Designed miniproteins, single chains. Designs and how they scored, part 27

Each design is a single chain, and the fold is of that chain. pLDDT is the mean over its residues in the fold that is shown.

## One batch from the design tools (miniprotein)

Design m881
Fold by ESMFold2-Fast:
Structure m881 (fold): chain A 107 residues (1-107)
Amino acid sequence: VELTPEDIEKARELLEAARNGDVEKVKEILDSVPEEKRPLVLNYRDPETGETPLLLAARNGHLEVVKLLLENGADITLRDKHGFSAYVLALLTGHFEVAEVIRKAML
């Protein structure tokens, strides 16, 4: 399963929504993506930073976005260009509630 240019545009919108903590926009984007493409959109990496939607939401402390992404199957093992996971980024930025949610998802 490959992402079309339209799917890539949706993935970029998801990165922005996750960065900004826009819960309703995250829901809208995920609802618009077919289930078979959803993992590719959820785990899309910014070409310059290696950041996924989950990594951006965790770094910026957007708790409800983090929960929503994890509920939709976002890959918690993915790391940015510096090798930091979502859990480590949440801890480094002082977002301990976000870090706890990610830790529980790692079960």
Scores: mean pLDDT 86

Design m882
Fold by ESMFold2-Fast:
Structure m882 (fold): chain A 76 residues (1-76)
Amino acid sequence: RPITRRYLDYLLLFKQLDKDRDGVITKDELRDYLVSQGKKEPTDEELDEFIKKYDKDGDGTIDLDEFFEMQEEGFP
């Protein structure tokens, strides 16, 4: 299946969440996104646990590749 359209959709969503234009999504940006999707506001501990699952580099942020993995696993 051509991945091009999904890639662009994920990239556009990532850029909308990355308000600081630093190329990563922070805990605060992730929290704001989840709340905007009608989810319960997560605690800092829930966000840390979730980020740790995808954060292979241990920097406490989510890069584009990690974000794509999240979207493929059905992250809202």
Scores: mean pLDDT 71

Design m883
Fold by ESMFold2-Fast:
Structure m883 (fold): chain A 66 residues (1-66)
Amino acid sequence: DNTPVLARAVKDYTAKTPDELSIKKGEEVLVTRVVDDEWVEAVSLSTGESGLVPKSYLEFLGPVKP
């Protein structure tokens, strides 16, 4: 899918495995893929790092452009 979703961290998340992404509250990420109902794959806009993030730690803002 070529339409990433912009999301913002609602709280700090620390990666628990090498496949996960650490994020800080207020950090913005692009959700590139929904893995399941609990996890998404995202890219940090601050660092360019990518990884899995729990869906519940993100506020989905919608497509990058309306």
Scores: mean pLDDT 79

Design m884
Fold by ESMFold2-Fast:
Structure m884 (fold): chain A 83 residues (1-83)
Amino acid sequence: SLINEALKALRNGDYEKARELFEKAVKENPDPLAYYLLGYVYYIMGKKEEAAEYFQKAADLFREQGNTIAAERYKKFAEKLKK
């Protein structure tokens, strides 16, 4: 799967490839975990603004799924990176 290929790239330290694959994954099937992982890749690449955006998208999707604990966690991550 696209997510598995992205995770393999991430484990290998190929952050640019992982970013591209996760971006394709969220376009095809929006998933809160995939948005979180995309945000994490941006964060380790030093791109805090983009990381905050994707953590916020993950939070929004977790809220839609009724997972309020995960939603609050990732919303706080996004807010902290914007400060």
Scores: mean pLDDT 86

Design m885
Fold by ESMFold2-Fast:
Structure m885 (fold): chain A 100 residues (1-100)
Amino acid sequence: MTELHRAVLELKDEADVERIRRLLEEGADVNARGDVNEGVGQTPLHLAALVAKDEYHLEAIRVLLEHGADVSLKDAFGLTPLDLARINGNEEAVAVLEAA
């Protein structure tokens, strides 16, 4: 897991979204895959879609997409971020990812 993965998982408020933006501006790889031994090969966008619970997670998805997050990348189970948003039942995250 990268620091960007952790920032997404620990996201709680607007300041955490700004931290995600800063990490990306400092050269964090937006499409970094988690190690299969530490996770399931998920990108930060996969994690944001999976854990989306509030408006800050939706803003984090948009920030990741603005910085070139690849919506077509599959995790170790063959799931895209859109697939994870659908499994999570988050209709707003689904709409954002379908528009990308």
Scores: mean pLDDT 79

Design m886
Fold by ESMFold2-Fast:
Structure m886 (fold): chain A 60 residues (1-60)
Amino acid sequence: APKLYQAVADYEAKTPEELSFKKGELIELLEEKNRVWWLGKSLVTGKTGWFPARYVELLE
């Protein structure tokens, strides 16, 4: 099953490769580069990008 996370705060992308999201947005985890940076997909916008893992929490 996909790992779903929920944003605990708004995040604004600093580069085109990063994902912007708002607090409460559902994000599917696609890849963990390391403990700090994760690749995810917003279930609201359908966009994918890198974001700091600290901005999300496990939903399930």
Scores: mean pLDDT 83

Design m887
Fold by ESMFold2-Fast:
Structure m887 (fold): chain A 62 residues (1-62)
Amino acid sequence: LIGAIVRAVKDYEAITPRELSFKKGDVLRVIGRGPTEGLVRAQSLETGEVGWVPIEYLEVLP
């Protein structure tokens, strides 16, 4: 996943300031591992913001 371009499959509202909020269809780049096995560090290509994103909300683009 690191370096992958991914798309959000559903909306997510950040609970903490270290998480990203995003909408279904938003495109992100995975830039690293998160603090837990269910989270990755990503940059939103929509906003430029960086934060933690639940991996289950992402699909890898072809």
Scores: mean pLDDT 79

Design m888
Fold by ESMFold2-Fast:
Structure m888 (fold): chain A 130 residues (1-130)
Amino acid sequence: SSFDVNRRDSQGRTPLHWAAEAGALERVKYYLDQGADPNAKDDQGRTPLHLAAENGHLEVVKYLLDEAGADVNAKDDQGRTPLHLAAENGHVEVAKYLLEKGADPNAKDDEGLTPFDLAKKNGHEEIVNL
């Protein structure tokens, strides 16, 4: 069967979503070279950038933003941006890079929480001070 790089599975995820979640940089590069959509949304409205940021995969985050044209301020179905997910999980270097690339630190999710509110709630003081 032909391989479709933009095929969505039962979770609405493309191969790029799974590669980004896993931090598999060479697979991310391969799928993007094959025409993968860097802004594809899964069934929760999450992009590959959301998944890389949530899991602290800095080199994948850099590649998606610098080479692939990923939307740094994309919102999932809960109104959360990649910066919300990095901040919630304490990924300081990812959060710092997202901010350098124009992530909105004042974006509110559906609960009215900013990325820094999530960092504070979860005890990630290094992110609160960015």
Scores: mean pLDDT 93

Design m889
Fold by ESMFold2-Fast:
Structure m889 (fold): chain A 72 residues (1-72)
Amino acid sequence: VVIPNGISGKIDLSSSGITSIPDDFYAPSLTELNLSNNQLTSIPDSFNAPSLTNLDLSNNQLTSLPDFIGNL
């Protein structure tokens, strides 16, 4: 499953079998993103969602969190 660029508002992609986020991910109008219960091992440093206030990464296989998480 590929996460599309340009998604907006509140998006629930929980339990969707997502294994990665595209390196070119850009979603300037995205405010909330639920990625819980997926198979993510990393989040790209290029992840760009400047309006994002809520991000749920629970129940993934993440080995590290990206720096922007500390600003949410």
Scores: mean pLDDT 76

Design m890
Fold by ESMFold2-Fast:
Structure m890 (fold): chain A 62 residues (1-62)
Amino acid sequence: EWVEFRALVDYEAKTPEDLSFKKGELLRVPVEELRNTDWVRATSLSTGRTGWIPASYIVPVE
């Protein structure tokens, strides 16, 4: 039901709805969000916070 992703770069949230993360952080994305290529809703495994992030800044963990 979830896919794990790794952050490629640091990202600073520009709005309260966005999620900040650091390079190398692990993020969970619901499979329903995988259809969205621009922005996805993700949950940080470090903080447990959920928010919108640019999909191009993350890659699936193999």
Scores: mean pLDDT 76

Design m891
Fold by ESMFold2-Fast:
Structure m891 (fold): chain A 58 residues (1-58)
Amino acid sequence: GKVAVAIKDYKATHPHELTIKKGERFEVLRYFEDGLWEARSLETGEVGLVPSSYLKEV
């Protein structure tokens, strides 16, 4: 899958969102129109929604 890196910290504010740390790596699973991506943390294995503006594909 496509790999993305968190460019800043994000704290989950809604159910199904991930809390992420700057530098954490994710596999992007799905792209949603509302600016949320479904991603899996490559460090923790957790799956959830992350704002796309907090991730950069590499």
Scores: mean pLDDT 82

Design m892
Fold by ESMFold2-Fast:
Structure m892 (fold): chain A 70 residues (1-70)
Amino acid sequence: ASLCSYKGEIRRGMSGDVVKELQEKLSQFNIDIDGDFGPATEEAVKIFQATHGLDVDGIVGPKTREVLCS
């Protein structure tokens, strides 16, 4: 399933293809594309959120997903 068609939150402890797609979009932060939302992926999400003026919560909700899919 596409990250951009996912309508839930993507957060620490999740696994699967949606997490892999997220990690691919965050590959600039030197994280492993392993499909597991661990501490490294959470930190990369926080850095992404900070650089795009979003709330830094480490959770890929609707606002973070919109920016990732732009």
Scores: mean pLDDT 80

Design m893
Fold by ESMFold2-Fast:
Structure m893 (fold): chain A 64 residues (1-64)
Amino acid sequence: DSFKFTATLLGRYYLNLGKKYFEKGDYEKAISYYEMALRYFKLAGDKTGIEEAEKFLKEVKEKL
């Protein structure tokens, strides 16, 4: 399914972008991108991606 595949790629893209901003200490942007990643992984039905995005969201929110 091309849609599921594209959604998974977008989830990975936003997850990596979130990590980039987390490393820079921009926690607000990291949260925004992790939330975008979570939405795309949910659209894709990617349980591993959902779990990973939720884990990073929890971690970054502890920094606020």
Scores: mean pLDDT 88

Design m894
Fold by ESMFold2-Fast:
Structure m894 (fold): chain A 117 residues (1-117)
Amino acid sequence: MSAEELMKEATRLLAFGRFEEAKELLKEALEQGADVNLTTETYKGKMSPLLAAALTTADDKGVELIKFLLEQGADPNLVNETVYGEMTPLEAVHMFQGPKREEVREILEKAGAKLRK
């Protein structure tokens, strides 16, 4: 599987909340030079790994993965075309009502994420 194909599959798994499976593919994709900001078609629309993680993070494993993606150069302000409309990772956190919402919000804001009007 190519670096791009590994990144696409990892993003699809993240959209399903499959963080452990996605993490293995993400590590392999990044080691092979895949773009951490690559947008992929998922059942929730076209999104980056960071947006997919922000939409589905419900536990500490998801929080750790978001931190990992940001450390790898994920753009916290990348606009994606989801089934909910255009959104950034920070906007996704504001729409998502999960137990780690405030922690993910703080992490994204510290990384330079901004809300659009």
Scores: mean pLDDT 81

Design m895
Fold by ESMFold2-Fast:
Structure m895 (fold): chain A 121 residues (1-121)
Amino acid sequence: SELGRQLLRAAENGDLERVRELLAQGADVNAADEVGTTPLHLAAHNGHLEVVKLLLENGADVNAQDIYGQTPLHLAARNGHLEVVKLLLENGADPNAKDIFGRTPLDLAKLAGNKELVELL
């Protein structure tokens, strides 16, 4: 939907107030693009902590998988977003979820050389 596309863009940009407005207008919090990317994937990928929190409060699927089997936790771990990783885990993110290459969020943290995330996961 158009609202879904706008929500994806707002989440990618970390625009907290625009995300709030779009959700109030009835945007689907779990809107997905053509590759299964959700607002939560984009906010987690870019480390937008307050947007991640707002999306989860509005029923975002913490374990949503894109067409590559990647969850928001995979993307946050790969990009070193420690506080987002903590928040996703607190909200039931599966640290053992595997992408299509058999990689977990821990594997991606190790590949990135992020020692702090490796200890957390």
Scores: mean pLDDT 93

Design m896
Fold by ESMFold2-Fast:
Structure m896 (fold): chain A 90 residues (1-90)
Amino acid sequence: METGLHRAARAGNLELVQQLLAQGADVNAKDRDGNTPLHLAARNGHLEVVKLLLEHGADVTAKDNKGRTPLDLARENGHEELAALLEEAL
């Protein structure tokens, strides 16, 4: 099920991501497609949101229902700096 954290991460809303994590939101929750918030932030190129999610224990190895990691989505969408950050986090 898509959570508020999924929507905030997809939108790149850093302040809302921080508020939801402080309220105990599950950083590794999966939506209907198997995406974690980290997948959605990485797909959309939200570098600062990705950094914040990683600080809170986001699983960089998590795979969506198509077997894609956040790194795969960053690369597929041309987010080179973000892809480099995710490679370092592996």
Scores: mean pLDDT 88

Design m897
Fold by ESMFold2-Fast:
Structure m897 (fold): chain A 66 residues (1-66)
Amino acid sequence: SAAQDAAYRAAFNKLDLDGDGVITKEELVKRGFGERAEAFIARADADGDGTIDYAEFLAMVREASA
């Protein structure tokens, strides 16, 4: 639904400090994830680029809910 899409978008935007459409390790560290930033990237990064895009973020959220 539009409301659920808006909620996921808002969550992604809070982590995407640069607004470039991807989340980097540095952005996660700035958000207080610290050591967990590397584990988060490793679990979500399907491309191997060290970044998380919106599709990868949604896939991880859905996996956690299944």
Scores: mean pLDDT 69

Design m898
Fold by ESMFold2-Fast:
Structure m898 (fold): chain A 84 residues (1-84)
Amino acid sequence: MNKALILAAKEGNVDLVEIAAAVGYATGMSVEDFEEAAKIAEKNGHKEVAAVLYRAAADMYIRQGDLEKAEEWLEKARELGLEV
């Protein structure tokens, strides 16, 4: 899972990243994996992909009850142009 998410982030394919993130949620992928993939996408200039992954990390923190961390990652997504 991690390898597939990293590859999708590297390629900058938003649709593939959304599918990989959804599958990652379903299979219990860690929040740290989403954070790492988001940073890789951002470093490669794929801002939309990075925003989707930062939102995925925020959703994971909400599920864990860590609202402060969720707010931090949602703010990163907003900075990259994602509305939520």
Scores: mean pLDDT 73

Design m899
Fold by ESMFold2-Fast:
Structure m899 (fold): chain A 60 residues (1-60)
Amino acid sequence: MEEENLEAAFKFFDKDGDGVITREELRAVLTAMGREADVDAVMAEYDKDGDGVIDFEEFK
């Protein structure tokens, strides 16, 4: 996957521009896409530290 597209996707989820995606930001985007049920699965897969946020390194 091209890194430029990955950065664009990350910034789309990162509403505050703080460099992390919170569960609430992820839920808002996935709910708008009709994928609300995927929130917990995506968090479990990308939140490797279990801290409730996804940073860019975890999203890669």
Scores: mean pLDDT 70

Design m900
Fold by ESMFold2-Fast:
Structure m900 (fold): chain A 159 residues (1-159)
Amino acid sequence: SEYVNEPLTEEDVELLVNGGKYSSNPVDPYVYPGLIGGTRLHFAALVGDLEAVRRLLEEGADVNAKGVLGLTPLHLAAASGHLEVVRVLLEAGADVNAKDVYGLTPLHLAAMSGHLEVVRVLLEAGADVTAKDNEGRTPLDLALESGHEEIAEILREAI
């Protein structure tokens, strides 16, 4: 059995969340279902466990694995603002423009959540600033809707 890439069940997600390592953030109602069918790398990326991220990648974790909602580890790190985890995932070949089932990219989630330095790193890695979700919203639209004016200015300059 390849334990590193085994999909997380609903029971696995409940045990990881109830283990007290997960912190609430603006995407919690979306992110919890997104861990189902994901891997241990998804959870390590979500909680910002940099050492676990490095170890799992060394053990052959699929950096681009998708959970049930199409979330990659990079989506979860970006949504949670874990800058060094974002850097490590990108260095490991994470798809900066991966879309989940809602058409959201890591840049959409970082912009919505107000993670300025993560937005900068994703843009430097070639994130598509014009990408639209299934509602036709760009990362700029989500930054503006969420009141993140400094992120909105950076995204306008990148267009």
Scores: mean pLDDT 84

Design m901
Fold by ESMFold2-Fast:
Structure m901 (fold): chain A 62 residues (1-62)
Amino acid sequence: MVGKILRALEDQEAKSPDDLSFKKGDLLEVLEVFEDGQLLVRSLKTGEEGIVDSANLEEVEV
């Protein structure tokens, strides 16, 4: 999963300083995968990094 691009299926707001906010349709690059299905990602739109839940993301073939 590291290096994959994921598309946001829904808007999300950060709940903590380590979380990333994103909007539906944003593209996120996976940098790291954690045990609980949490991902460290980088927003391709803003360049910001943060933790997201994988539940509302889909893999994009580019």
Scores: mean pLDDT 77

Design m902
Fold by ESMFold2-Fast:
Structure m902 (fold): chain A 60 residues (1-60)
Amino acid sequence: GIIAEAVRDYTPTTDTELAFKKGELLEIKEVVNIDNVKVKSLSTGKEGLVPIEFLKEVKS
């Protein structure tokens, strides 16, 4: 899948969002809408929604 790197730390505001740290590698599993993607953390194995603006693509 597409691997993205978090450009900043993120604290969830809803139960559906994933917490992450700057530099964390996340696999994009599903594009939910223009602003949000469902990801899986490669370090923790947890899944959740994250704002796409906080991610940069590392691998295609």
Scores: mean pLDDT 79

Design m903
Fold by ESMFold2-Fast:
Structure m903 (fold): chain A 105 residues (1-105)
Amino acid sequence: DSGLTGLHLAAIIGDAALVQELLAAGADVNARTNIDPSRDTVGGVPQGATPLHIAARFGHAEVVRTLLAAGADVTARDRLGRTPLDLAREFGHEEVAAILEEAAA
């Protein structure tokens, strides 16, 4: 399977309430995508990415806050060596970038 969990899908759609419910049910906050090992991204979803990478990529500030509160690893790197902060900056999500900068300090 692709390593794509319900938590990754909730992070794609920006549903913070669903993220919180899945985390309460024991979802791995640091689970990594592996949809296509031959590619670095599929459909805008980074490979080797945690839910935090995905939330940062799509600019979902409330999902980012929820994942950080659950212990998400801000230092995690996707297959291109990008952190969630790198993705927020690359895709122009200033609010998410500010949240991640504060969490990394």
Scores: mean pLDDT 81

Design m904
Fold by ESMFold2-Fast:
Structure m904 (fold): chain A 80 residues (1-80)
Amino acid sequence: GIGRTALHLAAEAGDLERVRELLSSIPDPEARRAAINQQDEDGRTPLHLAAENGHTEIVELLLEAGADVNAKDNNGNTPE
């Protein structure tokens, strides 16, 4: 959807290496958490997209990097 970042697209596609590269490009932990928790036009985070598509390794990586498991999309759904 419109408003998706490179992290959203990589998480949706299951591109684990690209997710790692994008996270490594943001050395500040707080800025990295902000990027991980950015919501698209539907209120979905990269974690929502990884979970919806069954990309368990990306889900694990995002959670370790500080993804918010309680983030709700526009329908009130958390990442699975």
Scores: mean pLDDT 82

Design m905
Fold by ESMFold2-Fast:
Structure m905 (fold): chain A 62 residues (1-62)
Amino acid sequence: PLLIAKAKEDYKAEKPDELSIKKGDELLILEVVDEEYVLAKSLKTGKTGKVPKKVLELEKVL
């Protein structure tokens, strides 16, 4: 299932494949990459990248 998550804190991308986000941003979760990261699309910017799971909270299941 597709998930909508919300950034619970700011995150700045440290690698080219990561996504920078701001607290309160909504993200579409595309896939779970590993224990620490998801691949997500920012609904604000339309950009896609890896984000740490720890900075996200689940908002909605699609």
Scores: mean pLDDT 81

Design m906
Fold by ESMFold2-Fast:
Structure m906 (fold): chain A 84 residues (1-84)
Amino acid sequence: WKEQEEILEEIERLVAEVRELVAQHPDNEELRRILLEMEILEGLALIAYGVSKIINDPEWGLEQLRKILEEVRELVRRAREIAA
């Protein structure tokens, strides 16, 4: 479960980073859309983690969390490009 929790913490940190970028660029609608998409993905990650615990399948949970993290990382890359 430690690796799954580490991924959740990384997703939370990346969402916080983009939230700060949105605060610095309040009129940028594309940054706000990216933040919304990342918040949806964070919610899906929490659901995947909860489901993996219920079914006692940490490997499946880790696989789902890694896929979500890859999508979050791509959104962060895009947000950083817009904010540069």
Scores: mean pLDDT 86

Design m907
Fold by ESMFold2-Fast:
Structure m907 (fold): chain A 96 residues (1-96)
Amino acid sequence: MYTVEQIVEIAFNGSEEERRQLREAILSGKITPSQLAEAFALFDKDGDGVISREELRAVAESLGRTLTDAEFDSMDKDGDGVIDFDEFVEFLRSLE
């Protein structure tokens, strides 16, 4: 069972095995859309419905990790400089 905090922590600081298990939990429905929305809300500090590079960096830094531009760009599928909820879910589904 995954908490919202564990979803965020595993996505940034988890092992390859933990990330794979997180992806499988999302795909199997063990992690609900409501839990994914709560995880997204932890990043969306201004409530505009998107995650900025600055918001994602702040969360990564709070977990003891430095967010690189390349990591953000890999999540930002349309190149608009923000991550929407669909891109966030796709990122979590693509974890190895």
Scores: mean pLDDT 72

Design m908
Fold by ESMFold2-Fast:
Structure m908 (fold): chain A 58 residues (1-58)
Amino acid sequence: PRLAVAVVDIPIETENTLKLKKGERVEILAEREDGLWLVRSLSTGEEGWVPKSYLEEV
């Protein structure tokens, strides 16, 4: 799987975004051309969109 880590705390902004804490690991499920990534939290199993600028692929 493609994995990434949140580099900052990400608050819930909209109904389709995922709230993450800095250091939380996610699986990358899809990428959009506008810079949003669909990810799944490895700790909670929740899915949502996150700006790729807040994530670092590992």
Scores: mean pLDDT 78

Design m909
Fold by ESMFold2-Fast:
Structure m909 (fold): chain A 57 residues (1-57)
Amino acid sequence: SHAEHEALRKAEELVTDPANWDLSEEELRARLEELGVPESHHDALLAFYRQLKESRK
């Protein structure tokens, strides 16, 4: 759906913004839920978030 695509776009912006990288995994899940991201995408976005944070080290 269009709403699902918009939620995923906002989630991508959230996880790629270094200002948000102090968020715990639990806090990130809460933010994804607030954005309306489907639960099925949460694990993939968390994995991407971890990978991005590791790439900076």
Scores: mean pLDDT 80

Design m910
Fold by ESMFold2-Fast:
Structure m910 (fold): chain A 60 residues (1-60)
Amino acid sequence: APREAVALAPFPKLTPNELAVRPGERVEILEELPDGFWLARSLATGEEGLIPSSTVRIVG
């Protein structure tokens, strides 16, 4: 099942494949990739993209 996470730090969308987040935003982790980036979906906007795993904390 997809896991929820909360953003700990702001991450700007630098490429089209990335997801922009602000601290405190909730995301759903869709895939944990081996390169330290995870595929996530914003629960606020429904947008999907890559985010550094270091910028989020898994919750639940």
Scores: mean pLDDT 80

Design m911
Fold by ESMFold2-Fast:
Structure m911 (fold): chain A 124 residues (1-124)
Amino acid sequence: SQDDTDDLISAAAAGSVETVRALIDAGADVNAQDEQGRTPLHYAAREGHVEVARLLIEAGADVNAQDNQGRTALHLAAREGHVEVARLLLEAGADPTARDNQGKTALDLAREEGHTEIVDLLEA
């Protein structure tokens, strides 16, 4: 339901591992999008919550889902400097060549923000 989606998004943004697990077990849609087009995985990636991102991916989250700006979870992890989430997303099949609505890749965003460890990861 919409309430379950809002709860899952809030829990993912907060890094609430046990709440995320309980909502997934209750049948919450891990791929549901909010008004910004963002999934729970987008919020876990933006906030750097590795364990939440892992649970969502294991539950069938679309690692290449794009929000209303054309941004994937990898774009958000790269912009915010969350190396371990970026690594997890790449291992799960995230497309590093995906472009947002401004034509920017995750690598472009990492370079703009000066996140050198993510730049090194994406250039490997």
Scores: mean pLDDT 91

Design m912
Fold by ESMFold2-Fast:
Structure m912 (fold): chain A 58 residues (1-58)
Amino acid sequence: MILQAIEDYEAKKEDELSLKKGEILEVLEIVDEDHLLVKSLETGEEGLVPKKVVKEIS
């Protein structure tokens, strides 16, 4: 599943990933109701992001 960041996001915890608006991400794991483990397809970095800052595009 491919996602796109809908806004800039600054990581607030050590296991979170910072995002730039428009960044393309791959879902690695659905962690809970509010969080996804993702990989940035632009940087190759992995981390947790809130579901509310991303949208599904595929």
Scores: mean pLDDT 84

Design m913
Fold by ESMFold2-Fast:
Structure m913 (fold): chain A 95 residues (1-95)
Amino acid sequence: MVNELDEEGLTPLHRAAREGKVDEVRELIAQGADVNAKDKKTGLTALHLAARNGHPEIVRLLLEAGADPSAKDKNGKTAEDLARENGHEEVLELL
């Protein structure tokens, strides 16, 4: 199931977004992945992970699919906050 959590509490979409796998992200969205699913340990969405790791194409795909850019992790941080903290200017332009 595209929304099934693994042992880390991550969906396949979280993992693909973290690792920069654009084609896998696109396929998972097409299969009905929940783009707003939160990691149970940290409260991170796929958008947070893409922004933190500097994947602008994935950020764009997630926003187009209805990802909430205002979603906050357990530390109260948005995807924009994580992109700024990690110096990902190209991602900041999308948020």
Scores: mean pLDDT 82

Design m914
Fold by ESMFold2-Fast:
Structure m914 (fold): chain A 153 residues (1-153)
Amino acid sequence: SLVEVRSVTISAESEEPISEEKAKELGEAVEKAALEAGADRATVTLGPDGKATVSVQARTFETAEAALEAAKKAAEELGVKLKEDVTYIATLRLRGFSREEVEEIARRANEEVGENATVTVTSDDTLVITGSTREAVEAAKRAAERAAEELRA
C-alpha cells in the first residue's frame, strides 16, 4: 500500500508522582507484562514533576491496546495507578512521495480531522499521527490514505 503503519505507541501517565526507585520497579514490571502481551517495546519515563509515563509499542492497535492493559495491571500490583486518558501515536511511512507531497498529505489530513488528531511530518517519508483515541488516529490515517490516493490520481 502507499501508506504503511510502522508502529503504534500508546502512552499513559501515572495519577500521582512516584519515586525514582518505584519508577525502576515499574519499568521492569511493565516491560515484562507488555512484551508477554506481544508488544515490541515498553518504557517508563519519569518526568520533572515525578509523574511516570508508561509507553507500549506494537505493530497493530490491537496488540498495543492489549499490552497497555497488561502494563496497567502490572502497575496496579506495584501500587501505581495510571490515568484513564491515553495518547495514541501511529507512525506511517509513505512510499513513492516527495517531501512536498508528504507535507501536502499531512496538511489535507489535518484539515479533515480538525482537533481530533494531529498529523506531523517527521522525515521525508514519515508521518506521525497523535490522538487521544484509537478512533481519532484511525480516522486521521484514513484521511492521509485518501490524500495520498488523490495525489496519485
Scores: mean pLDDT 90

